# Designed miniproteins, single chains, continued (4): the designs that were tried, part 102

Each design is a single chain, and the fold is of that chain. pLDDT is the mean over its residues in the fold that is shown.

## One batch from the design tools (miniprotein)

Design m15532
Fold by ESMFold2-Fast:
Structure m15532 (fold): chain A 91 residues (1-91)
Amino acid sequence: MEKRLEAEILEALAQMIAAVALASSKIDEEEELKLAERLRELGREVAETGDKESVERVARALEETAEALEEKAPEAAEELRKAAEELRKIA
């Protein structure tokens, strides 16, 4: 279980990084910095705690962030939804 849990977390973190990169050409610098900071906080929470409650909370926050990005950066929104799905596999 531990190796699978680590792989799912790493995959989610990689998708969060991809979302920032995809959004960078679609949103302004201030919005990009806010997105990067938000995802850094969420990634830290899931990496440090790893419990079911924290994973479910982070997955929900990623889906909310994806919904906010859907109009401006739909490709970034899709990557965040994939990250949330990966986290839910271990919740």
Scores: mean pLDDT 78

Design m15533
Fold by ESMFold2-Fast:
Structure m15533 (fold): chain A 92 residues (1-92)
Amino acid sequence: SLEEFIKEALEKMKEIVDRLKNPALIVAEYPEDVSPEKIALAALFAGAKVIFDIYEDPERRLAAFLVPKEDVEAAIEGIKIAGGTVLEVREL
C-alpha cells in the first residue's frame, strides 16, 4: 500500500530527517521509462535547491523524495514535468 511504502521510506530516512530543519517528503509514481534520478534532476531544474535523499521501490514504481519544505512546490513542478504523478506530500 502507499502508506506502507511511506512508512518504509521514513524508517530508511530517519537518521537524515532527524538532522534536518523543516524537511518534507514527496511521494510520486514514475513511468517505466523514467528513473527516480531523472525525476530528481527535473525537480532541481524546476527550482528545488537540494534533494536530501531518495527512497525507491522499482516493483511498485514509487519514489519518495526528501526536500526542504520551502522547495516542495518547485519539486512537485519538476516531478510532473518529468512524467511523475505526485501521490502524497508530508511535512515532517
Scores: mean pLDDT 86

Design m15534
Fold by ESMFold2-Fast:
Structure m15534 (fold): chain A 80 residues (1-80)
Amino acid sequence: LTPEERRILELLLEKPMTVDELAQELGISKEEAQRLVDRLVERGLIRKVKSPDGKELYFPTLEGLRAYARWRRAEQAAAA
């Protein structure tokens, strides 16, 4: 995972977010955020869900949770 992809997974673990919210958090353009999100969806690490109010929200998948957990374990091992 790239640093940007890891940060997206980390943000989505806290709460579901739109592409606009991810772009703001990462300090990148909406178009760049959309490309990163599309890549993560293609890899099965996140999924897109339409909320009842019509917003497109992104959620981590089980595979995304596993990918983030593997990265966290590696980082904790390096810190120990």
Scores: mean pLDDT 80

Design m15535
Fold by ESMFold2-Fast:
Structure m15535 (fold): chain A 90 residues (1-90)
Amino acid sequence: SRRERLEELLRGLGASEEEIAEAVEIVELAEAGRFEEAVRRLVEAARRAPHNPGVQATAAAVLEILGEAGEVELARELAEELVRAGVPLA
């Protein structure tokens, strides 16, 4: 599943179990259609650790889910907030 792949990726990047749990919860919120809450929590995580590769991977997963759901404006707002928080887009 998407959650299992993210968990494996984050573990490979050296993320803590707490960081993995937060990332999985954010993705689960997005997959459940709770897009605004997922975006809010992701932005909070990004503000705490903008250069954390786990935050970057979680952001990519959430942006993918929003794109699949047709949530274009929310995806744009998320991208703008991530840039403002200092998360690299490359």
Scores: mean pLDDT 84

Design m15536
Fold by ESMFold2-Fast:
Structure m15536 (fold): chain A 70 residues (1-70)
Amino acid sequence: PGPVPAAVEARNQEILDLIKKGHDGEISVEETAEKLQALLGLPPAVAREVARKIKAGDFVGAGELMSEAL
């Protein structure tokens, strides 16, 4: 077990907040995709697919796509 850097915690928190907002419908799929591109550097096509999966509640599929693209 190693220490989690503050920068990693901050990024993880931003990602979790974005996932919650996208899933709850507080932001659109398009806004979720745009924020994922800005936050993680995902390609636009991948960010849109991840955003759609988040909206649908497919968090496992979203995580797999993100891991593949990063």
Scores: mean pLDDT 76

Design m15537
Fold by ESMFold2-Fast:
Structure m15537 (fold): chain A 85 residues (1-85)
Amino acid sequence: MKFVELPEEILEEARENIKALIEAGDLGSAFLLLAGTTSAFLGDTEEVESVIETLRERAEESDPEVKEHLLRGAETLERGRRYVE
């Protein structure tokens, strides 16, 4: 099993976005972002892309407060995806 080395900045941003979603009560999106981050570590590019698209779709239909956290989560995963080989 090979893990992708993600920059600490990406991991810190993922942690903060997950915390923000949990505090906002959007546990589903928090778990989705955690799954996307885990898939990035495992080198699963297809799953990371799927999570990014789902987070962006949820953001368009969400309250403005939640939308900001979902979009930041998707952006963090998009940057993390660039490190997956």
Scores: mean pLDDT 77

Design m15538
Fold by ESMFold2-Fast:
Structure m15538 (fold): chain A 85 residues (1-85)
Amino acid sequence: MTRSQIMAVRKVFMQYADANGRLSAAQLRAMFDDIGIPRSDAQVQAMIARYDTDGDGTLSFDEFIAMFQSMSADDQQRVLDYAAQ
């Protein structure tokens, strides 16, 4: 990823993350709805379970980046476009 892409993804992450810099299933779902790529609760929970190494049901920024890189190129671009608003 380029520096500008990392900065854009961080901007989106920090907009939805809690005070501890963690992203819950509910916050991730809200993010996808706002970006225009809605996901079901089951899909969001499956994504978190895949990248959550701590098992607390939340994503750190590093885990969020790993998830973002696993997304389709189209979905990645929608996140980047949202960050540019």
Scores: mean pLDDT 81

Design m15539
Fold by ESMFold2-Fast:
Structure m15539 (fold): chain A 97 residues (1-97)
Amino acid sequence: MSELRKKLQELDIRAVAHVIRAIGLEIEAEMLKDKDPEKAKEFYRQAAEDYRTAANLYEESAKLREDIDPEGAQRDRELSNRYRAKADELEKKAEEL
């Protein structure tokens, strides 16, 4: 339990850090898309990569939780799916610039 709790905490911290970075990059891309589409494209792709990394970390957390915290596992899977969808959306925005 204590070792598992440490792993879950580490996964959560890393996932949140990637989400925060992705949000910042997405905001910068949105601000630049009309003025500097090439730089906006780069930031959209970087944000998509960070969202995908966060999604993978949440999926790993969900697998570790499923037997001990089914509700937490479900929330982590929902976050994983959401951030994967977000990454796909940003990749499409980059392609359209």
Scores: mean pLDDT 89

Design m15540
Fold by ESMFold2-Fast:
Structure m15540 (fold): chain A 74 residues (1-74)
Amino acid sequence: SEELRKLMEEVYEQAKGLSDDEARKLAEETAKEQSERYNRSLSPEKAALFTSGVQSATAIGYGLAVQEARKAAA
């Protein structure tokens, strides 16, 4: 949970300066890299749980950045 919260914050910080499409691609690429890293180091069952959490954390992080960018542009 703490690792996923940090991942969410990291994606949020990196996405703040990006367009909606670029922020989404960053989140998808980050999720893929983290999931692949877990798949190599953990059992399949643990890797699946971490992969699911990573997907959620990265999606929330970029979503928050996109919403803030839209508010700043309005």
Scores: mean pLDDT 77

Design m15541
Fold by ESMFold2-Fast:
Structure m15541 (fold): chain A 70 residues (1-70)
Amino acid sequence: DRLEEVAREVIKEAEKGAKEGKISKDIADLIRSLEGDPERVVLAGAYLGRQGKLSKELAERAEEVLKELL
């Protein structure tokens, strides 16, 4: 499912971003805690993407998934 795939990638990239110093560990941990709720993970991913803290490609995919939820 596209929603679950994008949510998984958001969690993975947030964790990598925290390891590389691009995202705070607290934010990455919060996003991981949302793992059981892919819609909320994608919402958090879109927010991080708007702040330039995710790859452009993943940020665009998160925004597309959010538009499907409207």
Scores: mean pLDDT 81

Design m15542
Fold by ESMFold2-Fast:
Formats: structure tokens, sequence, C-alpha cells
Structure m15542 (fold): chain A 89 residues (1-89)
């Protein structure tokens, strides 16, 4: 399991306070895409898992202060777009 420090949690709380609506919308859309992926081939499901892992890495980099909130949101939106293309074929 991923364990975050108090400082990392505080950075994520600040991010959610400033960008909560955008994050909620992104999370809902990503969850919908992941659900749709369950009906796809194993190869496409693996691709979606890889993109989800990149999203987790993006959030961890944000928590660690390695990237800005704007950079994190841009990266997450790009990864969501890649998921949409896989689901659409």
Amino acid sequence: PIVLSDEEVARLEEFLAEHGKEVEELNREIEELVEKSKSLSKEKQQKIKELTNEMIRTILRLARGEISAEEALERLKKLKKEMEEIVKE
C-alpha cells in the first residue's frame, strides 16, 4: 500500500481545496473509462492499467512537490485522453 507522510497529505489537501471540482470530474470520467475497459481485450485492459499507474505516479509526484498542480492536472487530462482512445479503439 502507498503510505503518505503528513506533509504529502497536506499538499494533496491544498490541491483538492483549490481544484476539487476539476478533480471530482476527472475521477468520475476515469472511473467510467475503467469500467468500460472490463469488456475489452486483455491487451487493452493492460494498457488501461498502465495509464492508471501513470496517474498514480503523477499524484505521488504532486504530493512530493516535484510538479505543480497545473502540471499534474495537464498530465492527468492527457492520460484520460489516452484512455478514451483505447476504449474507442
Scores: mean pLDDT 82

Design m15543
Fold by ESMFold2-Fast:
Order: C-alpha cells, then structure tokens, then sequence
Structure m15543 (fold): chain A 89 residues (1-89)
C-alpha cells in the first residue's frame, strides 16, 4: 500500500512524502520539501513505524494524524501533522 502525505511540523516546515506501508512497518519511498519536516518524519518512521503502519492502513484521503516526535538533529520535540492526500495499493 502506498500513502501520499502532506507533512507539517510545528516549526512551520512542510513536505510531501510517499510511504510504502507493509505489515513490517513504513518505508519512505520519496520526499520533497522542508528538510526539518522530512527529518521529523524519518524519526517517526524509525521509532514508531509499526504503530504508524497500523494507523495508516485504517486511514482515507483527508484524514490526519498527529505525533509528538523528538528531532535528534535539532535536539527538540516537535508536533508533526500528517495529512493523508492519497492511498494506493
């Protein structure tokens, strides 16, 4: 399953990403836009990929998810909002 997300972080950074969602977790296939938003998304996938995969499997276009994620590069906790733009098999 492929999911296209609009990624918003609480610092005002914005990105679009395409994720592959499997039973093993989430893989980022493609990402474009804000480096901070993409870094926070990578940390979310690394730390909570299985949880994220389960939630994304239940989501439809227009649905949103919110996470508090620690950004190791910035050494701060940020709020990450994921808006589902597209779902494909």
Amino acid sequence: MLVTLLVLDSRGDTAVAVLEVSDDGVTILWGEGGSHALSALRNLVKERGKELAAQLKAMSPGDRLEYEVYDEAAKETVRLTLLVLRVEE
Scores: mean pLDDT 84

Design m15544
Fold by ESMFold2-Fast:
Structure m15544 (fold): chain A 55 residues (1-55)
Amino acid sequence: SIEEKIEEIKKWGEETKARYLAWADAQGLPAEQKARMLAAIDRTTEGLIADAKAE
């Protein structure tokens, strides 16, 4: 269902941000750089949800 697909996309976004933050913190990346990547992941997640709803 569309609802199941949206849940999978949300989970992907959460897991992707968590993995990115763990890596970025280990590399000592600045907060501003981390924030930009998190925003990009959120935008990708939102786009995938919009595409799923249009399907």
Scores: mean pLDDT 88

Design m15545
Fold by ESMFold2-Fast:
Structure m15545 (fold): chain A 76 residues (1-76)
Amino acid sequence: MRYVVELRPKSPEHMPELGKAGGFVLENFKDALVAIIPIDETTVGFVFKDEKSAKEAKEAVEKEFPNVETKILKEK
């Protein structure tokens, strides 16, 4: 089972924060990352090995980047 953390800006004005949030996940959670998938022009998915790492990444992004919307998706 894979866990995807989807990052999306809450508005188009916050696109620079999406880039920073993605870099933050890469720097702080790289060891738990399996893949990075571009979903659309404003949405990026980070695939994690386990649910714990996905939740920790979601919480950390929400704390540091309040204008970035995060969702956890369970992929089989």
Scores: mean pLDDT 80

Design m15546
Fold by ESMFold2-Fast:
Structure m15546 (fold): chain A 70 residues (1-70)
Amino acid sequence: MQQQIQQLQQQKQELTRQTEEQVTELLRRAEAETDEGRSIRLREEARRLVEQTQQQVDQLEQQARQLQQS
């Protein structure tokens, strides 16, 4: 039980770290972009990545709760 919960926590941390790196890169590219439309699209892509990651993190936390209650 504890090992599975720790693995889920590690997966959550890795997923968050990877998303932060991708979001940072997209925002950096948006800041350097001279076309406002393209800059906006890059920021929207970053926002979507955050939303997708949040959904995946929520699923991992749900699994961890089930293991703790069992």
Scores: mean pLDDT 82

Design m15547
Fold by ESMFold2-Fast:
Structure m15547 (fold): chain A 86 residues (1-86)
Amino acid sequence: SAAEREIEALAREGEELTKKVEDILRYGLDVPGSEILKLGEEAIRKYEEALRLAEAAGAPQEVLDRLRANLERAKAVRDLPFLVHL
């Protein structure tokens, strides 16, 4: 369905943004903290929208659990730079 394709696209976009933030942090790339935060927040928004659409579409529990796990990972990755500062 169109909803399934949109959920998959949003989840893929969230994953790519999360990986980009992880790579910036892992390799110590010269990226401003404000841009890292923006990328992390965008990844979270993509996963939140994917989860909202999946819940509305009555997706299987396994799909919902995976999206929730990926959302929590995106949140944890966003928070990593702040843990070094606190």
Scores: mean pLDDT 84

Design m15548
Fold by ESMFold2-Fast:
Structure m15548 (fold): chain A 90 residues (1-90)
Amino acid sequence: SELAEAEALVEELTARLIAMVEPYGLTAEAEEFGRLVLEAARALLAGNLEEAKEHARKAARILARILEAMGHAEVARRGLALIEEQIDAA
């Protein structure tokens, strides 16, 4: 049940992100971000924290690249640093 809920939520968030970034030509990056978030969720629900952390770091880095390409470099830099700190603390 939790996995199905996570998959549905990630699919919805990914679709919304793709729509937001389409004018910037970043749909492939948005799709890859969604895939990595889903892999992180699957690993977390399976009890594999190390695998979940690795997928989460990769997802955060792609999101930072999307934000930087959209003109939000400072938000991307600060957000990535905070997210990686939280992942390392878990």
Scores: mean pLDDT 85

Design m15549
Fold by ESMFold2-Fast:
Structure m15549 (fold): chain A 92 residues (1-92)
Amino acid sequence: SELEELLEELKRRLEARDYAGAVRTRLKILEYIVENKEFPDRGEDELPPAAREAAAEIEERLLARVPEFQEAGLSVAEALERVAAELEAEAA
């Protein structure tokens, strides 16, 4: 399943502290869920606790700031890079 592959990719990127890649993968997962109206049979609950917390933080920050990024005229890629940079700076 494409969704299972995306969830595994998200897990790997979060474990590697690749926040930019994790944010991109998270958006692909959200897009897949919206398009297919399907929830994963093996949900994010199967992620390690640290990865699950990191995924939730990425989602919360990305969604909270999307209106600001759209109003500023940023592309999706520029918005993702900004969120990733902020998360990486806080993790350092």
Scores: mean pLDDT 64

Design m15550
Fold by ESMFold2-Fast:
Structure m15550 (fold): chain A 92 residues (1-92)
Amino acid sequence: MDKEKIEKTRKLAKEAVEHAKKAAEAYAAGDLEAAEAHAKKAQAKADELGKIVKEALAGKVSPEAAEEIIKIANEALREIQKAVAEAEAKVA
């Protein structure tokens, strides 16, 4: 059901953002092992999120569900980009 796909999207987005922030913080602190571990987890969650977005764009959900899924994914991407930029600024 569309509701289940939206909930899965929210969970994956939250987990991707959390791991991306932890990776960025570890990188800024010089803990490269922790940074790599969290970056890999963030990427895995982002890849799953991307598959759901592709299905939404392919018309496998209602237009309303597709709009919500895309909105959640875009918000997560903005948070990840912000975390990366803040970490890069701390290392530079």
Scores: mean pLDDT 82

Design m15551
Fold by ESMFold2-Fast:
Structure m15551 (fold): chain A 59 residues (1-59)
Amino acid sequence: MKEKENAVKIYEENIQALREHGERKAAELATKDPELAEEVRKRYDSAIEQAQKLKEKYK
């Protein structure tokens, strides 16, 4: 049962990190390859959504 509470906390921290990391990477790529920057944003959005679904499983 401790693992469930710890898992939720870890997913919350990972979701926050994904948002910050995704924005940073997309900004870096936007100057070099705007199309790739858009794909990176979509991939991070997808990863965040998946992490949120996994977090819900442990609520």
Scores: mean pLDDT 77

Design m15552
Fold by ESMFold2-Fast:
Structure m15552 (fold): chain A 117 residues (1-117)
Amino acid sequence: IEEAVELLKKAGEELIKGSRAADKAFAQTDVPADVRRRISTLSTSAALHIVAGILSLERGDVESAVLSARSAVGLVGDLIAELQAIADKHGVTPDLAEAIANLGKAKELLEEAIKAL
């Protein structure tokens, strides 16, 4: 449980880093407003699921924590796919590459947290 909480917290930190790098990338790239809004929604939803997972573990609810972490994995995966689609259309900027790398690390940490439960 303690290891899984630490991994979820680290995943949340990497998600925040990735989201910040994506915002910087969008300042340099003409990304449509609907796409930016979708990415923001995915990021916020993933963060909420990570927090829900941590809170569930603090209450001893491992089953709910696994479900929240799995939801977060899916949302981070969708977020990576959206950023990769932007990279394919507009080219890879340093900020976009950083965003994808940090989100990839967040996904790996979430998957490790699930395995630790």
Scores: mean pLDDT 88

Design m15553
Fold by ESMFold2-Fast:
Structure m15553 (fold): chain A 98 residues (1-98)
Amino acid sequence: MPLPAEMQEAAEELRRLAREVEETGDPALLRRLLELHAEWTGRFVLEAAGRDVEAEVERYMRERGLSRPAALAVAAAEVMGLDGEEMLREYEAALAEA
């Protein structure tokens, strides 16, 4: 699937941010990287699957008490046939390793 222009721009920003995280090990930069990655990847996956992004995110936030980035990551993982709970654990583990 072709990426929207906004997502292509975001992908370049994510690449630069990932480089800075690798060089500095700054936890705040790692959190920003993970949040931006979840936002763009989750939104793309849900839109490509024909889902209402805001409705799905709101549902996960209400039912599971998740933040928006975590809700997007879990919802996208489940749409892709992945274990949403495993995705959430990996997201939290990545934040803890910062």
Scores: mean pLDDT 71

Design m15554
Fold by ESMFold2-Fast:
Structure m15554 (fold): chain A 84 residues (1-84)
Amino acid sequence: SLREEALKLAREVQAEVARLAEVLAGLSEEERARAIEALLPTLERADEAAAKGVEAFEEGKYEEAIEHLREALRLAREALRIAE
């Protein structure tokens, strides 16, 4: 179902965010500060997409939720690439 697909995407977004947190935790204080500065625009866009996805899901608009969560996942993966 579309609802189950949206929930799967939300879990994948959470998993990528957890991986990013793990990468950042492994960096020195100075490396982490530089990484966060480089990541900030992508993280803001990812957070906005995730928020829109959650809002659409709560409204029962699962197709819209899937589109926003796919964008959030793409941006979370982009953030992980920048952090590496």
Scores: mean pLDDT 88

Design m15555
Fold by ESMFold2-Fast:
Structure m15555 (fold): chain A 87 residues (1-87)
Amino acid sequence: MEEELEEAVRKLREKLGLPEDTSREQIIAVAEKLLAEAQKEGLTPELFEELDRISREHVEKAKSPEDKLLTELFILRMALLVLEHKE
């Protein structure tokens, strides 16, 4: 799980052309911003509904330390999916 989070951070950093030393917290903040922008800008209704549903499920579960890591990984994976969809 932590290795998957680190890999997702690395991939998103590379896709966005961010500095190699960009922190995980900063990458997660960028991912959250990308998802918020995607929700507002021209997603299909089906994709928007799926992203929103999954996001809500993970946020509701993110009340334990273990679930927080899973939520962060999920946010990064969704942001990567949005970037690949726009390319």
Scores: mean pLDDT 70

Design m15556
Fold by ESMFold2-Fast:
Structure m15556 (fold): chain A 88 residues (1-88)
Amino acid sequence: MSREDLERALAHGLRLAASPDPELRRQGAATAIVARLQLEPDRALSLAEAAELTGLSPATVRAIARRMADVGVVELDEAAGTVRLAAQ
């Protein structure tokens, strides 16, 4: 995926994260977090930074990150409160 595709995915995810629909907000936040991690793969994203990025609470972002970790998309360090892109 190109950098332009990732930036477009980030923008799309952030638009959905601002939706009044709770399901679209969660899907948008997940998309934005993954795109942000893929744009800077050497940098872990804190749950606080992900909350600021998406406009969601840290608790909501943590729940989204746990679900993404369960399906192997990200690695969640719950003790450190950070997420990284899962190694391929």
Scores: mean pLDDT 83

Design m15557
Fold by ESMFold2-Fast:
Structure m15557 (fold): chain A 80 residues (1-80)
Amino acid sequence: DLEILRLRFNLVYAARQGNDELAEQYLEKLEKLIKEKTKNPEVAKISIDTWRKVAEAYKAGNVEEARKILEEGKKKIDSL
């Protein structure tokens, strides 16, 4: 889904700039779209939780933490 990819890029960009308001707006849009497009509610929940934590890590300037959060989220989804 191109819209999900666009929102992810915009979220990361806003978070890295320290623009909390804009990052939260993109995160809310991403959460709504994930819930709408993901048939498995557990996968949707893990995805949403993962991207929320990724945004927080990027706001803190911690790119390595964001990477670890993404890897952990992927492992959780792959285990379902």
Scores: mean pLDDT 84

Design m15558
Fold by ESMFold2-Fast:
Structure m15558 (fold): chain A 81 residues (1-81)
Amino acid sequence: SAEDAIRAGIRAFRAALNAKLTAIAATLSPEVAARVRALLAQIDALVDQMLAADDATRAALDARISELLQEIGKLILEDQE
């Protein structure tokens, strides 16, 4: 079903993001790595909410995840100078 495909996509996104950011965190300073892992844990919690949510709630959660991803990106860029 369309809903099953959407949930599969959300799970695949989470798995890929966790793998990529865990690998990147290993190359960062310990303080920045800890902050990236904390933000990733927040994203994981929001993704769990998305899997159970309706379309309107998913849109709001997606916006919040996008903000957290932007913060992670800034932290990585600043650490790597």
Scores: mean pLDDT 86

Design m15559
Fold by ESMFold2-Fast:
Structure m15559 (fold): chain A 90 residues (1-90)
Amino acid sequence: ELSPEELAELIIKTFKAEVDKLLAAKNPEVMKRFVDKFEEEIDELISLLTKESRKKFIEELKKILEEHPDLPPEVQKKIEEIIKKIEKIT
C-alpha cells in the first residue's frame, strides 16, 4: 500500500513525464486529450492525497507552467483550472 506522499510523488512524476513526451511529439491535440483525461480523474486522485501532498502537487504543476511557457494556451488553461481546483480544497 502506497503512502499518500508516495502516491503524490508517483502522480507528479507520471504527469511530468507524460507532458514532456507530448511536448517532444509536438502534437497539441494529443496533449489536450491527455490533460482532459487527467482533469476527469483529478477529483478521485485529490481525495487520496493529504494536505501536504496536495501542496506539493500544486507546486509541481506551477513549475510545469513556468518551465513550459510554450504550452498550447488550452493546455495551460486546463493546468491552471486543475491548480485552482486543488487550491479550493487545500
Scores: mean pLDDT 73

Design m15560
Fold by ESMFold2-Fast:
Structure m15560 (fold): chain A 68 residues (1-68)
Amino acid sequence: MNQELYRKMVTYLTAAALSDDPEVRKAAADKAIATGNQLEQEMTSKGLLTDKDKQDIDNAKALAKKSV
C-alpha cells in the first residue's frame, strides 16, 4: 500500500464524514474518491495491489460516496 496516498484518502474521508458544512463534506468526499482512484491505479500499475488493499480502497470510496 502507498501509505502517503492512503493516509491522504482517509483524511479526506474523515472530513467528508465529520464536517458541519455540506459543501465542505461534498468537496472532501470528491477528493477522497479521486485519491482512492489514484491510489488503486498506481498500485495496480506497479503490480503491488493485493486483494485486501483493493477491498480497503473500494470500501473507502463507497463510504465517501455515501457521505455525499
Scores: mean pLDDT 79

Design m15561
Fold by ESMFold2-Fast:
Structure m15561 (fold): chain A 87 residues (1-87)
Amino acid sequence: PLPELSEEEKQLLLEKIKVLLEILEKRDPAGAKELRERLEELIKQNDYYGAEDEMLRTLILVADTRPDGEEIVNEFQKRAREVHEKL
């Protein structure tokens, strides 16, 4: 079994999830809502590794299936770096 994430790692993941959801809200509000509901359920179950996997799978699907996918991934990566610098 994987070790439990530290509180700092959990906080960093939650802030990255928030960034992804904010980007998706502007481009696909319905998809963002469905993702938020799935992520909230995983976090409620204390499944932070599952939440990270769901976030990463969403980024892959967005990159592969959307005409604006590269823009979304690039914006996410830029904002995720800013989150790392603040924490």
Scores: mean pLDDT 84

Design m15562
Fold by ESMFold2-Fast:
Structure m15562 (fold): chain A 85 residues (1-85)
Amino acid sequence: MRVYSLKVTALTPLAPGAAGRVELEITVAPEDAQALAEALRGAPVVVEVETEDGRLALRGTVVSAEVVSPDVVRAVVEGTVEALP
C-alpha cells in the first residue's frame, strides 16, 4: 500500500515521559483507505513528531481510525512520549 502524505497534529502537549495523543491524516489510494482504517484500529504504532523542543516519538496504540474522504484516513493515537536522540 502506498501512503501519499501524512499529517500529524498534536492533540495534547508532548512532553517526554508523559502520556500524549496525536491525530494522523493519511492520504492513500481510494481503494486502500478502508483496509488501512481497519488495519490501524487497535494497532501498536510509533509516531515520530518534530517539535520546537526537538524530535519526539509517541509510542502507543491507535484508538480510532476512520475513512473521512475517499482517499483520507483519520486516526487517533494514544501513548507515551519518548525523546529521540
Scores: mean pLDDT 80

Design m15563
Fold by ESMFold2-Fast:
Structure m15563 (fold): chain A 96 residues (1-96)
Amino acid sequence: AKELIEKAEEYLRLYEKTKDPKYSYEAMKYASEAIKSLSPEEKERLKELIEEEARRIAEERGKVTEAEIAKIETALQLRAIAGTRLGIELLRKALE
């Protein structure tokens, strides 16, 4: 998974520099493959990290309900698959 995360981050950096959508597509592709390549233990860690970040965002918004947290968790899962900077950072932390 580490090599796929490094590739996703490389393409994200190219996208941030060039704004060329081809690099955004490649970042998403490698991030998605990285998630599929995670061990069960790394997948559970990613889930915990997403829950922690979702709770932090809910606290910042002043609405700490389980429904709001679940909604934010879903959005963060989609961001991880989409190869966003926050998504790649969460993936990296899941690998310890």
Scores: mean pLDDT 78

Design m15564
Fold by ESMFold2-Fast:
Structure m15564 (fold): chain A 71 residues (1-71)
Amino acid sequence: TSTLKAFTAKEIAQAKLDKANGVLNTPKEIAQLEQAEQLYAAGKYAEALKVINDIRVELGVEDIKRAVEKI
């Protein structure tokens, strides 16, 4: 069973995508977000996380918990 102490690439990618969708408004950041969302939808969570990591999105534990609740 996944624990809240150890997050998977899928859970972290979901949290970053959720937070990025609320704050990004530049063309470059939007294009990177769309690319990360497409990779996530294809099940390529590690690749999605790599793309979204280029967009500096700060995550708290609560952001990850909220994303895990959606999964």
Scores: mean pLDDT 68

Design m15565
Fold by ESMFold2-Fast:
Structure m15565 (fold): chain A 88 residues (1-88)
Amino acid sequence: PLSEEEKKEILREELYKITKRYPDPEASLAELSAELVLAVTGDPEAAELARRTGNGALAIAEHYARLGLLDAEELELLERMKALEKEK
């Protein structure tokens, strides 16, 4: 198992690689979000949600909610994130 510091370092490296693949933030936000979610979750349904919304955090949280991995506080945060997306 990796340490929390090693996990954060790997995440930074992966984010940097994905950002370099999609260097135009205006044109590529949805594609960047989809690539990130697919890399983290391995779930193409979550990746499609990220592509559609441009919100990778929401897509990852929905994936974990479907797996039953979120506690009550995390589910409340997810509902707040979903409300913010509806306001767009």
Scores: mean pLDDT 71

